Designed miniproteins, single chains, continued (2). Designs and how they scored, part 20

Each design is a single chain, and the fold is of that chain. pLDDT is the mean over its residues in the fold that is shown.

## One batch from the design tools (miniprotein)

Design m4711
Fold by ESMFold2-Fast:
Parts: structure tokens; sequence; C-alpha cells
Structure m4711 (fold): chain A 81 residues (1-81)
């Protein structure tokens, strides 16, 4: 679950480097948090990245990848509950 989320986060980050650099920075923080097993912080950074990407009119493909990553992070968090 977390590994799948990280893959989607990396793909979204690549798409956002030019259109929303700040969102890409939040995604990098989300990736690091997820790799460390801090899924709560990963989801918080993911939400900030999504909000910033929307503000910057990022491509729908990037937003869809962020949503997919969020789904996998949420499932991984539920497994720990």
Amino acid sequence: MAAEAIEYLKKAKELLKESSPEAAEYLEKAIKAAEAGDLVSALEYLKKAYEKAVQDNAPKEALELIEKAGEYLTKALEEKS
C-alpha cells in the first residue's frame, strides 16, 4: 500500500515541477514521511500539495495521481488501526 502511494506521489511530483513547484515540494515531504512510515504527516503534506496544485491550475492528470496516492495512504493508515 505505502509503496504504491509513493510511486503515484513521485509521478505527480514530476508533472508538477514546472506548473506548481510548491506543490512538488509538498509532495517530496509527503514521500519522505510515507517512506518513514509517518502516514499521518504524509496525508497532511498530500492535502497541502493538492490545494496548492489546484490554486496553480495544475493538469488534471497530476491531481488524479495525488488523489490515487491519497487513497493508498488512507488504506495503509486504516491497516494500522
Scores: mean pLDDT 82

Design m4712
Fold by ESMFold2-Fast:
Structure m4712 (fold): chain A 67 residues (1-67)
Amino acid sequence: SAIEHLRKAIEALKEGDVKTALEHATKALLEAPKSMQPIIQKAIVALNNGDVEKALELLEEAIKKLE
């Protein structure tokens, strides 16, 4: 599910694995409701820019909104 992929992305980021985080964030985007896609896309942009702190904040916000 989208929420499981978002959690995996956060776990990967905490381990310093940006590539795995990006893969899981992308899978979350594909499974997420349309209303949640913009925040997940912002997280993916942050990951591509190397902004780990912003990516973590956005991924955690996405999980909170999906719960």
Scores: mean pLDDT 86

Design m4713
Fold by ESMFold2-Fast:
Structure m4713 (fold): chain A 70 residues (1-70)
Amino acid sequence: GPAEAAAVLEKALAQLKENGLLSEEQIAALERALDLFRQGRPEEALALLREVQGSNPVLRALLAELEKVV
């Protein structure tokens, strides 16, 4: 559910911030998506993540995992 998706995204976001693998804009988008999952708005969170994933393989893998748990 959305709470499980929020937990997965929170853990991934912490690791991605530490490693410097994402732009500031990508980090901000992931933080907004996390807030949307916490608000019980998973459709909007997933739509935002699809918009920002582009061709980034890390973000594509993260989105796939989040789609399994929502």
Scores: mean pLDDT 83

Design m4714
Fold by ESMFold2-Fast:
Structure m4714 (fold): chain A 83 residues (1-83)
Amino acid sequence: SLREQLEKALRDAREAAEEIKKLEKEYKENPSQEIIAKLIGAKLRLIGSAYHAGLLAKKLNDEKAIEEAERIAKEAGVEIKFK
């Protein structure tokens, strides 16, 4: 169902956001190009999953889910808006 897909997309977005926070802390403690590469990958996954969640939430007319997707992205330093 679209609701199950939305819940998964929000979960994927939350997981990516937590990974970004972890990698940013690791980078501050021990800077490396390997951590930068992982951080870029995590940010791309966050953008994709948050955007997907926002589109699904819009299709379901779920304003709270749209706000949640935007909030998750913003907490990880990525600004996404769904109109």
Scores: mean pLDDT 86

Design m4715
Fold by ESMFold2-Fast:
Structure m4715 (fold): chain A 79 residues (1-79)
Amino acid sequence: DLVAEVEAHAKRAFDLMDPETRQEVERDLAAATAASGDAAEMYRNIADVLERWAERLKDTHPEAAEHFRRAAGLVRELA
């Protein structure tokens, strides 16, 4: 179940960061979803957000960054 695996990685990443950073990620994900015209575009936009946050977190929260990279790869499989 790809959706459950994405959710598990995302949850683990969120558990590894402070609540303010988590709120920023959730805000970016909501914006990406709102900007999307169809499901395939939504999944591509979500994957892009997760990859961008993985890059931003790689030095401060490397484990959270790795979970976001894995989630992004799985989300791209859904597109």
Scores: mean pLDDT 84

Design m4716
Fold by ESMFold2-Fast:
Structure m4716 (fold): chain A 66 residues (1-66)
Amino acid sequence: LKEEIEKLEEEIKKNPNDARLWTLLGQKYLQMGDYERAKKYLEKALALDPNNKEAQTSLKIVEEKL
C-alpha cells in the first residue's frame, strides 16, 4: 500500500487533473482506514469529474465510516 500510494502521488504531480488518479489515491487511504484523507482525495476527484461513479461510491463508504 505505501509503495502504491507513493507511485500514485508521483503520477498526480505529473497529471494533477486526472480524476482517476485522485480516485485511486482516495481508495488506497480508505483501505488503510484513513477516512479523513480518503474523503479529501475523493472530493478532489469529484471536483474534477462529478460523474466518476467509483469516486462517488467510495466517498459514500467513507462518509458512512465518519
Scores: mean pLDDT 82

Design m4717
Fold by ESMFold2-Fast:
Structure m4717 (fold): chain A 67 residues (1-67)
Amino acid sequence: MEEKYKKLLEEGIKAVRDAALNGTREEALQALVRYTKKAMDELDWDTAVKLAQELAREFERAYAEKA
């Protein structure tokens, strides 16, 4: 479980951050939604919620850095 969480978190953060900094806002939002759905399908509820919160934080952080 923890290893699967770490893999999805790393992939999700990379995808969201890359799209936020180098792509469009729509692409960043799509990456956030995609990895949240993957987490909900593959992880337990509490772990999936934790992953979604981490991705949302990274999304906000990337745009704060860009501003």
Scores: mean pLDDT 80

Design m4718
Fold by ESMFold2-Fast:
Structure m4718 (fold): chain A 64 residues (1-64)
Amino acid sequence: TADAEKGKQYLIKGSNYYQQGDYEKAAEYFNLAAKYFQQAGNDDMAKVAQQKADEAKKELEKKK
């Protein structure tokens, strides 16, 4: 579905920002990915994306 494709696109963007050390943008895109996977009914991928967003948020907290 279109929502599943958007979820995949945002997951890739989040991963790209994560590897660049931009954890704020990584968390934003991973949260968008989780939202679109949830809308697509893909609960497993939504959970994966949400876990990645949480990991990015933890990296931000470590830098504070």
Scores: mean pLDDT 84

Design m4719
Fold by ESMFold2-Fast:
Structure m4719 (fold): chain A 89 residues (1-89)
Amino acid sequence: PSIPEEEIRKESKEEFEKLAKETNSWLAYEKLGTIYEKEENYEKAAEYYEKAVEVDPEDVAAWLSLAKIYEKLGNYEKAEEYKKKAEEL
């Protein structure tokens, strides 16, 4: 990734972290998860996607993203569990 794109993502992370903290928005948490996933920071991506499903348990996209992230982390058992959660909605 280019330096300008990394700087933009860093600024966006700070803005979305502030927005998520102030509004407890599942959309802001999901966006943070997506940003960290694109940076291949799977631990942080999982943290924010988990916050998104905590606020909105019917967020199918966030459950599927959690499954994908845990698969990337090598935790196939949790990946299957979260995928099943998405399929039940």
Scores: mean pLDDT 77

Design m4720
Fold by ESMFold2-Fast:
Order: C-alpha cells, then structure tokens, then sequence
Structure m4720 (fold): chain A 59 residues (1-59)
C-alpha cells in the first residue's frame, strides 16, 4: 500500500507545480520572489507529507 502514500505526496507536489506555473506569469521582479517562496513552501509540504505517510505506514 505504499502506492497510495506515494501518490498523495505526488499530488501535493503536482499542485505546487501548477502554482509555480501561475507565478511565472507575474512580473519578473515579483516572479523571482514568488518562485523562491513556493520552493520553500513545497519543501515544507513535502516534509509534512513524508511524516504523514510514515505514520500511515505504521498502520
């Protein structure tokens, strides 16, 4: 059942990618800042997702 855990993490990463696409449409100056913020957010979300998946795997 590792597939479902991996899928959940992948979906969150995919959604973040879509938001990055939106940030690319922002002005160049703001785009740089938005992209950096999104990357940091993605990293934190990935960590949280890994923690949740690990707890689910305990079941």
Amino acid sequence: MAIQRALDVGVETGNASDRLQEALKAPPEEREKLIKEEIETIRRMAEAGREAARELAEE
Scores: mean pLDDT 66

Design m4721
Fold by ESMFold2-Fast:
Structure m4721 (fold): chain A 93 residues (1-93)
Amino acid sequence: MAEKLLKEAEEKVKEAEELAKSGPEKLPEAKEKLKEALRLYEEAGADEEKINKVRLELEITEGLILMVRGVERVIERNEERRKEREEEERLLE
């Protein structure tokens, strides 16, 4: 039973890593896979080192999600600024 849970947890971590590499839109899915892996490792009684590694990867993934949202806000703001400059250029004519 524990061996099966450990294998499933490792597989979820691999899936999360591949999702994270696929692009920022996949980060929420990667986060969910890491949460599943953490749960499986805890149920299996895995080593604290393995549990802490997954927790760290989860924190990094959450940080990346927040960073991507921040970049999206900056892009939106820059697009509005570009429109403002185009409007100002027309007013200078």
Scores: mean pLDDT 78

Design m4722
Fold by ESMFold2-Fast:
Structure m4722 (fold): chain A 84 residues (1-84)
Amino acid sequence: SVESLVDKEETREAVRELAREAKEALESGKHPKLALNHLIVALLLASLAGDKETVEYLKKALDALDAGDTEKAIEYLEKAIEAA
């Protein structure tokens, strides 16, 4: 079997935590750059883990942030946390 260098369980926990921190930063309104950074790292980790559902929600959250729609970004982050 091909060995995976990515620990799936540890990666899922990291994605959940990063998505939670991104959501909290957006809800506070004080740390939008921190939220963006956490979201990008969560998206990268979810992609490496092959979690397609979480990747899709994180991409939608990123698109919402790029559009300036903070409320939709928070909604998609909640869905990503649920899926991860």
Scores: mean pLDDT 81

Design m4723
Fold by ESMFold2-Fast:
Structure m4723 (fold): chain A 79 residues (1-79)
Amino acid sequence: ALERLRAAAEEAGVLEEVEAILAGDEEALERLARRLAALAREAAAAGEVEVASEAEAERLARRAAEDLAELIKRAKEAE
């Protein structure tokens, strides 16, 4: 479970942020949210994702980062 998450994070270029969240770094969630927001903006510019605004992309990225951090914590507790 956790190893698959790390592999996916490495592919996505966010492994450092995921490892920091696993270590309990609260600032890592903010860094992950910023990285995901940048990726969402790139996807929108490429026409892969439809977003109403930059603020919406940031909100979705923040939600995704929070959901991912929760999954990371649960995966760590289950292992």
Scores: mean pLDDT 70

Design m4724
Fold by ESMFold2-Fast:
Structure m4724 (fold): chain A 112 residues (1-112)
Amino acid sequence: EPLDLTEVGREAAKIDDPEKAVELLRESLRAAGYEVVKEAFIEDENKTIVVLARDADGRRIAFIVTKGRLTPEQAAEVGRAAQELGFDRVVLSGVGEADIDKVIEALKKLAE
């Protein structure tokens, strides 16, 4: 069975230091067989982190970890933007309110 990507993101979101959160996410993804391709920090109130990874089948997966919780509408909008940018899957994790515009901006930067 594949790794529970939601749980990986949840553990990263518990870390207050963005650098350590990215390190934990990167190490967890590599241990699970993912290749970490790009990462981006969004310096907002929610310390949002976006990581582009590839799985064993070469699928592009965007991991979005934020201290903000996305509403169902925001999660759908982020998922749509990620698919339009050529990501095969998006994984979202966090609690509280997130800045969706900055998340979409980071996804565009990762898609370059």
Scores: mean pLDDT 68

Design m4725
Fold by ESMFold2-Fast:
Structure m4725 (fold): chain A 68 residues (1-68)
Amino acid sequence: SAEAEALAREGGRHLRAGRYEEALALFRKALDIDPENLEARIGLRELREALERQGRHDLAAEVDALLA
């Protein structure tokens, strides 16, 4: 889906800017439209690693739930 791809790409931009909650919301919305969207799933794995490094374990757990 072009919409899911656009949302996943926007999520990636927020992730690179350190805006983790915004990145999560965008990746979640992309997966709501297309659960198999590869870019969103890759972005969520990268977000999870960033959240672990920052000690944001509650938010990292939300990412893990989306990838389950």
Scores: mean pLDDT 88

Design m4726
Fold by ESMFold2-Fast:
Structure m4726 (fold): chain A 76 residues (1-76)
Amino acid sequence: SREEGLEYLRQGQEAWDQGRYEEAAEYFERAGEHYERAGDNRLAAMAYALGSQAARKAGDTERSEELARRAGELSR
């Protein structure tokens, strides 16, 4: 699960670097879900925060706000 989270994190970063922000948001969200299931709440929060930023750059305000909320809940 942690290894799967890291793989999605890498794919998200690659998509971000290519300017594919919608795809990056998907990968970062999946990374966060895998880290959350593994109990790595700090890594999950970081991944969701990255996903929120990617969604915002893609113009998806609803997804950006949802992912930011999830990140905030896990960073406490």
Scores: mean pLDDT 88

Design m4727
Fold by ESMFold2-Fast:
Order: structure tokens, then C-alpha cells, then sequence
Structure m4727 (fold): chain A 90 residues (1-90)
């Protein structure tokens, strides 16, 4: 389905960011946000409904916005996740 395609694409995008961010996360605060994002990726992989997928993507977007205060690249990832949320809602 379209929702499954968007979910899988979002997982790939988030996993790529987490791998990059793990190499740079040097504070307990940034490590905790990266760990929260990893948990959201696992939840997204197990999401079975459109509503579950949207909720998890919205939570991931919020975490990415927090991370963007330290990692500017997180703002770009947040924008990609925002576009995926809008695509599901359309």
C-alpha cells in the first residue's frame, strides 16, 4: 500500500540519520534523543495502521526538531518526515 511504501521509506531515512548521528552524539542529552529515535524506528517497523504510522512519524518529527538544535542536518530530515506525514494525510 501507499502507507506501507511511505513507512518503509521513512524507516530508511531515519535509520540513515541515526547511523550518522550516533557517530556525533557526545552528550547524554543527544544520546537520549538518538535512542528515542531508534525506539520510534522499531515502533514504525511494527506499525499496522495508518493512524499508528502517523502518530509515530509525528513523534519522530518532534525528536528530529529537538536534535536540530545541535545537528542542523536533523532539520532537513524533519522536513522529509513532515512531507511523508502530509502524503499519508492526502
Amino acid sequence: SEVELIRDSSITTLESFVKSAEAKATTPETQALVDELRKLIEQLANAKTKEETLKILEEARAVLKQLSKTYPEAAGVAALIDAQIKAIKA
Scores: mean pLDDT 85

Design m4728
Fold by ESMFold2-Fast:
Structure m4728 (fold): chain A 92 residues (1-92)
Amino acid sequence: MEAAREALREAARHFREAARAARAGDLEAAREHFLRAMEALDRAGEAVSKEARTAAIAAGLDLAAAVSGLLPGEEAARALEATAELLEREAE
């Protein structure tokens, strides 16, 4: 696999782990995985679609809102999971 596709797969895995942590109420772990996902997404560079970039930013805002008590963790988890699904499709 190309380095960019590996980076997309790594980002997707971290977004899924962030979603799992957010659903469990472990917002600290969710934030850690989100940051690792964003680092992987940065390495993927131009391989990341505009849709995936927009989804990742939106998921990050939802996670920040959940950390602040303004959004249920389950809602943030759904946004993170949707981002992971999009990246998994782009990695193929």
Scores: mean pLDDT 87

Design m4729
Fold by ESMFold2-Fast:
Structure m4729 (fold): chain A 63 residues (1-63)
Amino acid sequence: MDKKEEEAKKLEQAIADAEAQLAAWVAEQLATDPSSLARIQELLAQAQKLIDGLRAKKEEVLK
């Protein structure tokens, strides 16, 4: 029953929400303009970096 567990849980929820939004956004972009793949990949890389940061923060909070 640690405050760290509650904080980690909130970070986990934020990660899940961000991943779901990313998946929906990528699908929408590809449906609209498949030729924009390179641009999508760059934006996806930035978004993944943010998500990875949240995952790292969750691990730091738990340790």
Scores: mean pLDDT 77

Design m4730
Fold by ESMFold2-Fast:
Structure m4730 (fold): chain A 119 residues (1-119)
Amino acid sequence: MSLGELLKNASKEAVDKAIEAFMEGAREAARYAKRITLTVEAIDANGNVEKKTITVPGDPEAVARAAREAFELAVEYAKKGYTVRISVDVEAETPEQRERAREAIARGILKAVSILLDE
């Protein structure tokens, strides 16, 4: 099941819980990151692509707010019938720190998807 399909059929309560899970992962990732870039891509039925990029410093609350904005934007596009993708790029001082940040974000995404699937 695609992220867009999950979001389109999700209740507001499930979406709110999924956003909280993603934000928790984002806050943890901020501990290892100098900068995080979130990209939301929305593709309509005609193949037109809309892209929004949000770049924030590795501050836990800034990254959490960016994660919320990206997820809410993905929900809005999905409800309009777009195919949606969220991608994350991490800038860190070391490769090890970059991997830890990516793992934290991945755990947040997996928890969010699990919440949406349990509807």
Scores: mean pLDDT 83

Design m4731
Fold by ESMFold2-Fast:
Structure m4731 (fold): chain A 56 residues (1-56)
Amino acid sequence: SAMEEQARRLGEEATRLSREAVLTANRTGKIDEELARRARELGEEAERLGGQPAGP
């Protein structure tokens, strides 16, 4: 369904941003707080829409 597809896309985006935040912190020694927060928000939205948690 469209909601399932949207939830999957949001979950994948959340995972991608989360990974990017970790990589950026490792590379620069600086935490991208905005990026981490967006990842969290998208993960929550994905759970809300499809009941599918963000993660592996």
Scores: mean pLDDT 76

Design m4732
Fold by ESMFold2-Fast:
Structure m4732 (fold): chain A 65 residues (1-65)
Amino acid sequence: SMDADIAVALARMILSVTGIKGEVRFEGDKITVTVKGASKEDIEEAKKILDTLGKETGFEVEVIE
């Protein structure tokens, strides 16, 4: 699995390049991404990309509105 700091940095990069505003936090073995003011379509797209990140890194990733 990838280092947690790298996984968090990648999640932040994904939000930046997709233009989705949010915060990324890591605690235990879980990465939490909180998004605010995003459309339902943007949230679903973010979930797909971040689910791929979770599969590649081995960390659990959760997206919260």
Scores: mean pLDDT 77

Design m4733
Fold by ESMFold2-Fast:
Structure m4733 (fold): chain A 58 residues (1-58)
Amino acid sequence: AEAEAERLAREGERAFRAGDYERAVALYDQAIATLGRPDPALEAGRALAREFAAAVRA
């Protein structure tokens, strides 16, 4: 679970750096769900990606 969550989080970071904010949100959501517990860093990454996704669409 932890290893898979880490993989998903890294993919989310790559998507965010590439400007694919919608994909980053989905990957962070999957990482948090896979981890099964709160993670402040993953939650912050997801929140930031969501803000950027909304800003790009606005």
Scores: mean pLDDT 80

Design m4734
Fold by ESMFold2-Fast:
Structure m4734 (fold): chain A 80 residues (1-80)
Amino acid sequence: MKEKAAEAMKAIRKSIEYLEQGNYEEAVKWAREAIKKAEEAGHPNLVAHAYRILADAYEKLGKTEEAEVWRQKAEEALRR
Protein backbone atom coordinates (compact mmCIF):
# COMPACT_ATOMS: atom_id res chain seq x y z
CA MET A 1 0.00 0.00 0.00
CA LYS A 2 2.65 2.59 0.99
CA GLU A 3 4.78 2.05 -2.14
CA LYS A 4 1.72 2.35 -4.43
CA ALA A 5 0.73 5.65 -2.75
CA ALA A 6 4.26 6.99 -3.32
CA GLU A 7 4.16 5.88 -6.98
CA ALA A 8 0.73 7.53 -7.40
CA MET A 9 2.09 10.82 -6.03
CA LYS A 10 5.13 10.57 -8.33
CA ALA A 11 2.86 9.99 -11.36
CA ILE A 12 0.65 12.92 -10.27
CA ARG A 13 3.71 15.20 -10.11
CA LYS A 14 4.90 14.08 -13.57
CA SER A 15 1.43 14.60 -15.05
CA ILE A 16 1.29 18.15 -13.60
CA GLU A 17 4.81 18.90 -14.94
CA TYR A 18 3.81 17.81 -18.46
CA LEU A 19 0.54 19.76 -18.22
CA GLU A 20 2.52 22.90 -17.28
CA GLN A 21 4.91 22.28 -20.20
CA GLY A 22 1.99 21.99 -22.66
CA ASN A 23 2.69 18.30 -23.34
CA TYR A 24 -0.92 17.23 -22.84
CA GLU A 25 -0.52 13.71 -24.30
CA GLU A 26 2.19 12.86 -21.73
CA ALA A 27 0.07 14.53 -19.03
CA VAL A 28 -2.80 12.13 -19.93
CA LYS A 29 -0.42 9.14 -19.84
CA TRP A 30 0.94 9.99 -16.39
CA ALA A 31 -2.52 10.87 -15.01
CA ARG A 32 -3.76 7.42 -16.10
CA GLU A 33 -0.77 5.79 -14.35
CA ALA A 34 -1.54 7.90 -11.25
CA ILE A 35 -5.17 6.68 -11.25
CA LYS A 36 -4.00 3.04 -11.46
CA LYS A 37 -1.50 3.43 -8.60
CA ALA A 38 -3.93 5.47 -6.46
CA GLU A 39 -6.64 2.81 -6.88
CA GLU A 40 -4.14 0.06 -5.94
CA ALA A 41 -3.18 2.14 -2.88
CA GLY A 42 -6.84 2.57 -1.86
CA HIS A 43 -6.57 6.36 -1.55
CA PRO A 44 -9.75 8.09 -2.81
CA ASN A 45 -8.15 11.54 -2.46
CA LEU A 46 -5.29 10.57 -4.80
CA VAL A 47 -7.73 8.94 -7.24
CA ALA A 48 -9.82 12.14 -7.31
CA HIS A 49 -6.69 14.29 -7.78
CA ALA A 50 -5.53 12.11 -10.69
CA TYR A 51 -9.00 12.26 -12.32
CA ARG A 52 -8.98 16.08 -12.12
CA ILE A 53 -5.54 16.26 -13.77
CA LEU A 54 -6.72 13.86 -16.50
CA ALA A 55 -9.80 16.06 -17.05
CA ASP A 56 -7.62 19.18 -17.32
CA ALA A 57 -5.35 17.45 -19.86
CA TYR A 58 -8.32 16.32 -21.98
CA GLU A 59 -9.76 19.85 -21.88
CA LYS A 60 -6.43 21.22 -23.17
CA LEU A 61 -6.55 18.62 -25.97
CA GLY A 62 -10.01 19.92 -26.96
CA LYS A 63 -11.76 16.76 -25.70
CA THR A 64 -14.32 18.60 -23.58
CA GLU A 65 -16.80 15.69 -23.30
CA GLU A 66 -14.09 13.35 -21.99
CA ALA A 67 -12.86 16.08 -19.62
CA GLU A 68 -16.38 16.39 -18.13
CA VAL A 69 -16.61 12.59 -17.60
CA TRP A 70 -13.35 12.58 -15.62
CA ARG A 71 -14.41 15.60 -13.53
CA GLN A 72 -17.59 13.76 -12.57
CA LYS A 73 -15.54 10.67 -11.64
CA ALA A 74 -13.29 12.84 -9.44
CA GLU A 75 -16.30 14.21 -7.52
CA GLU A 76 -17.74 10.69 -7.19
CA ALA A 77 -14.43 9.37 -5.78
CA LEU A 78 -14.48 12.08 -3.07
CA ARG A 79 -18.11 11.28 -2.11
CA ARG A 80 -17.33 7.59 -1.49
Scores: mean pLDDT 82

Design m4735
Fold by ESMFold2-Fast:
Structure m4735 (fold): chain A 68 residues (1-68)
Amino acid sequence: MEELRKKAEEYYQKGKEAYKNGDYETAVNYFRKALKYFEEAGLPKEKILEVKKMFIDASLKYIKKKRE
């Protein structure tokens, strides 16, 4: 259980770092991995929703950046 939480936090921090750097593609990939591990670790719904919001925002920015 602790290993899943550590992996989730690691990916979440990496996702936020990529997001700060404008690397939305990398941020999306890290937030997706973080969500998987946070859900497996059984974190409260509120925490999962916050990460989902970041995932959605990063995904939208990635799509907009790649779109015409």
Scores: mean pLDDT 81

Design m4737
Fold by ESMFold2-Fast:
Structure m4737 (fold): chain A 99 residues (1-99)
Amino acid sequence: KKEEAIERLRKAAEDAIQKITEYLKDVPDVAKELIDEIRKVAEDAISGKITPEEARLRIGQAGAEAVRKAPESVRPGILKATGELARAMVEAIEEIEKL
């Protein structure tokens, strides 16, 4: 049950990383920075080190920074991917906390 919520969180992070890698393939330094932060936030969330609000803020800040450095054509995709990830992380952490 708790393992299921953790699996969903891991899947959401990996799905976001895959999309971000494709969007930012021409700016690998920006991709690495965002992906590294996503992995850290996911690890902290799984370990119970951060709140849903902290996860949302960290992913949102990392996404905003990546958008600032990214080509205009990929900015909507990055915002959508990081927004969807933030929502999924909040839901998963809240579910884990209720268990």
Scores: mean pLDDT 85

Design m4738
Fold by ESMFold2-Fast:
Structure m4738 (fold): chain A 73 residues (1-73)
Amino acid sequence: SKLEELKKKLKELQEVLKKIKELIKEGKYDEALKLAVKTLNLSEDVPLYVAFTALGIEIAAVSFEIALLERKA
């Protein structure tokens, strides 16, 4: 179902966010940026804060869609 697909996507995005946070904590900013850019299919010349913000927005958007679908069920 669409709900199951969205829940799977949310878990995948949350795991990517966790990995990015760990890379940043380790000072591996270039690796963190590359992971975020590849995950969201962004331009490779975007700043890390833009890529990180975009990932947060995508997580919020998927979470909101799940909440709306659960309200209609």
Scores: mean pLDDT 82

Design m4739
Fold by ESMFold2-Fast:
Structure m4739 (fold): chain A 62 residues (1-62)
Amino acid sequence: GPAEERARELLLERMEGLGQQVKANHPDAKVEIKQVGPHTFELTIEFDGKTVVLRADVRDLL
């Protein structure tokens, strides 16, 4: 519904913001946001040979 759609938009905006913050401190970092399930998104950040993955479900924000 509309609440889930807005929560999805907010989650994506926050993931993009986190990626930009990491790139500000690590300019060579690679940042990817991927939908991995119907309500689930992953933020993947790669820097200095390390990989960090943050997973979130849109419904946990409601």
Scores: mean pLDDT 82

Design m4740
Fold by ESMFold2-Fast:
Structure m4740 (fold): chain A 68 residues (1-68)
Amino acid sequence: SIEERARKALEELLKLSKEKPLTYEEVKEILEKHGIKPSNEELDKIGVLVVLEREDAALELLLKLGKK
């Protein structure tokens, strides 16, 4: 389901963000691997939410993006 894919993508992004600074390409690659195709503006917002550990807000955004 999109919910399961969004949760897996978020978990992977959160784990990576604790080990190293996230790059644009890394965020895009992880999201596309889980079937989510964000715009550049959406990528930036997701990256910010992940770095700030705003997990609920990041998950809601990923779910919205996965539906479109």
Scores: mean pLDDT 81

Design m4741
Fold by ESMFold2-Fast:
Structure m4741 (fold): chain A 89 residues (1-89)
Amino acid sequence: SAMEEALRKRADELERQGLELYKKRSREDLERAARLFEEAGRIYESLGDLEKALQSYLAAAMLYIELGDEERAEEALARAERLLEEIKK
């Protein structure tokens, strides 16, 4: 549907913006990148694109680990683990 296409384009753009911020390597940019990857993951998950959702949540988790945000890292990893189990079914 047109709505699903618009949501996918939004998630793809959030991933692109996250990658640009990641390349800047400042703490503020890494924090923003992690949030954008989380938002992209939620959109991909809502679309049933479990592989893209998994990639996005893993990217967010890696950044939260680098930032020392243990709570958000654990939450993102838990989401990724659930998605991986769904993909294996």
Scores: mean pLDDT 89

Design m4742
Fold by ESMFold2-Fast:
Structure m4742 (fold): chain A 75 residues (1-75)
Amino acid sequence: GKLNELILRRIGLKLRIIGLEFDIELLKEKKKKAEEEGNEEEAKKLEEEIKKLEEEIKRIEKEIEELEKEIEELE
C-alpha cells in the first residue's frame, strides 16, 4: 500500500544521506591534505564541493520531513 511505499522511500533517502556523509568525510580528508601542502586553490575547490554535498543532504532532509508528514497523515 501507499504507507509501505512511503516508509521504504524514507529508508532509501536515509541511506542516501549516509552515502553523502561518507563522501563529505573523504573530501574533508582531501581538503586537510591540500591545506597541509599549502595548496589553497585546491582546498577552496574541495570546500565548495563539501558545501554542495551538505546542501544536498539538507534537501534530502526536507524530503524526509515531508515524507514523515505524509506517513503521519495516513495513520
Scores: mean pLDDT 87

Design m4743
Fold by ESMFold2-Fast:
Structure m4743 (fold): chain A 72 residues (1-72)
Amino acid sequence: DAEEKALLQKQIEKMVAEMRAAGVPEEVIDLIAEAARLAAEAQRALAAGDLERARRLAEEAERLAREAAALL
């Protein structure tokens, strides 16, 4: 629900702040943050029984994470 999404957003914001402090490029941070959001949405879709949406979101999250790794 909205409260769980707010908690996830705070966790992502903390991760982003730590990555910026470590000097990670902003483009890489954006990709990792988006991958984390999509992974969370995939878990929610799975919990709701939407297996097709869960799979698509998980695949997209993995693709963004690989793209971020390629930029390092």
Scores: mean pLDDT 82

Design m4744
Fold by ESMFold2-Fast:
Structure m4744 (fold): chain A 66 residues (1-66)
Amino acid sequence: MQEEIDSEAEIALLIIQGVVAKKAGDYDTAIEYYRKALELVEERYGPDHPLAQALRKEIEELEKKK
């Protein structure tokens, strides 16, 4: 269904917004976008999905860089 397809697009947009915020030096904003993307990935694909693991790692790296 289109709603299911939109969920993948929403995850992609949240990740893109996180990358943009990170490049701007807004690490708090980047972490917020990555956390939102992580919640959607865990809900749709499960917590063990490779993308969920990648998002958790990215959040951890940004928290340490702050």
Scores: mean pLDDT 79

Design m4745
Fold by ESMFold2-Fast:
Structure m4745 (fold): chain A 111 residues (1-111)
Amino acid sequence: AVPSREETLARLDVVIRALEKAIEKVRQDPRLTPEQRNAVVEALEEARKRIQELRDKLRSGELTPEQALDEFNRIAVELGRKLMEHLTDEERDVVFSILNEATAEALAEAA
């Protein structure tokens, strides 16, 4: 079943917080070069902006929850593609570890 508008909005808020935490963690991570940190931060900031716009459209009623989830999936795929483009396997593991930690922290704060 498609989640309610309220449930979808709450999920998008958690994702936005997770991206904000991930951006901060990436900026401070010495395992990535300055160039890699900048590229990853740029990709995460673009995804955050698009998800914020998506949240606003869902809140205004411009999008249904189903349409919002479909668009969220497109944003997530594009973010994944951008992160894969210039990172080694070891650097990808670092970035995904950061994203997982940031997501866990955002979920804990929402509970």
Scores: mean pLDDT 86

Design m4746
Fold by ESMFold2-Fast:
Structure m4746 (fold): chain A 70 residues (1-70)
Amino acid sequence: MEEELEKFREHVKHLYNEGLISVDDIKKAIESHKEELEEMTSKNLLSPEEIEEEKKEIEVLEEFLAEAEK
């Protein structure tokens, strides 16, 4: 999980630094991840562990957004 979250964080940083995604794209990604988590949770398709993984990915995006908006 930690290694996958770090790869995800580095992927987002890479895309942003290369100008391939904007702050607005990150905001949309956060919204999409939250909506997907809600849908999957309502359908009982995710384990508690998978729900925590999705929440951590959302937190990574939110932390990056806070840093990028400086």
Scores: mean pLDDT 77

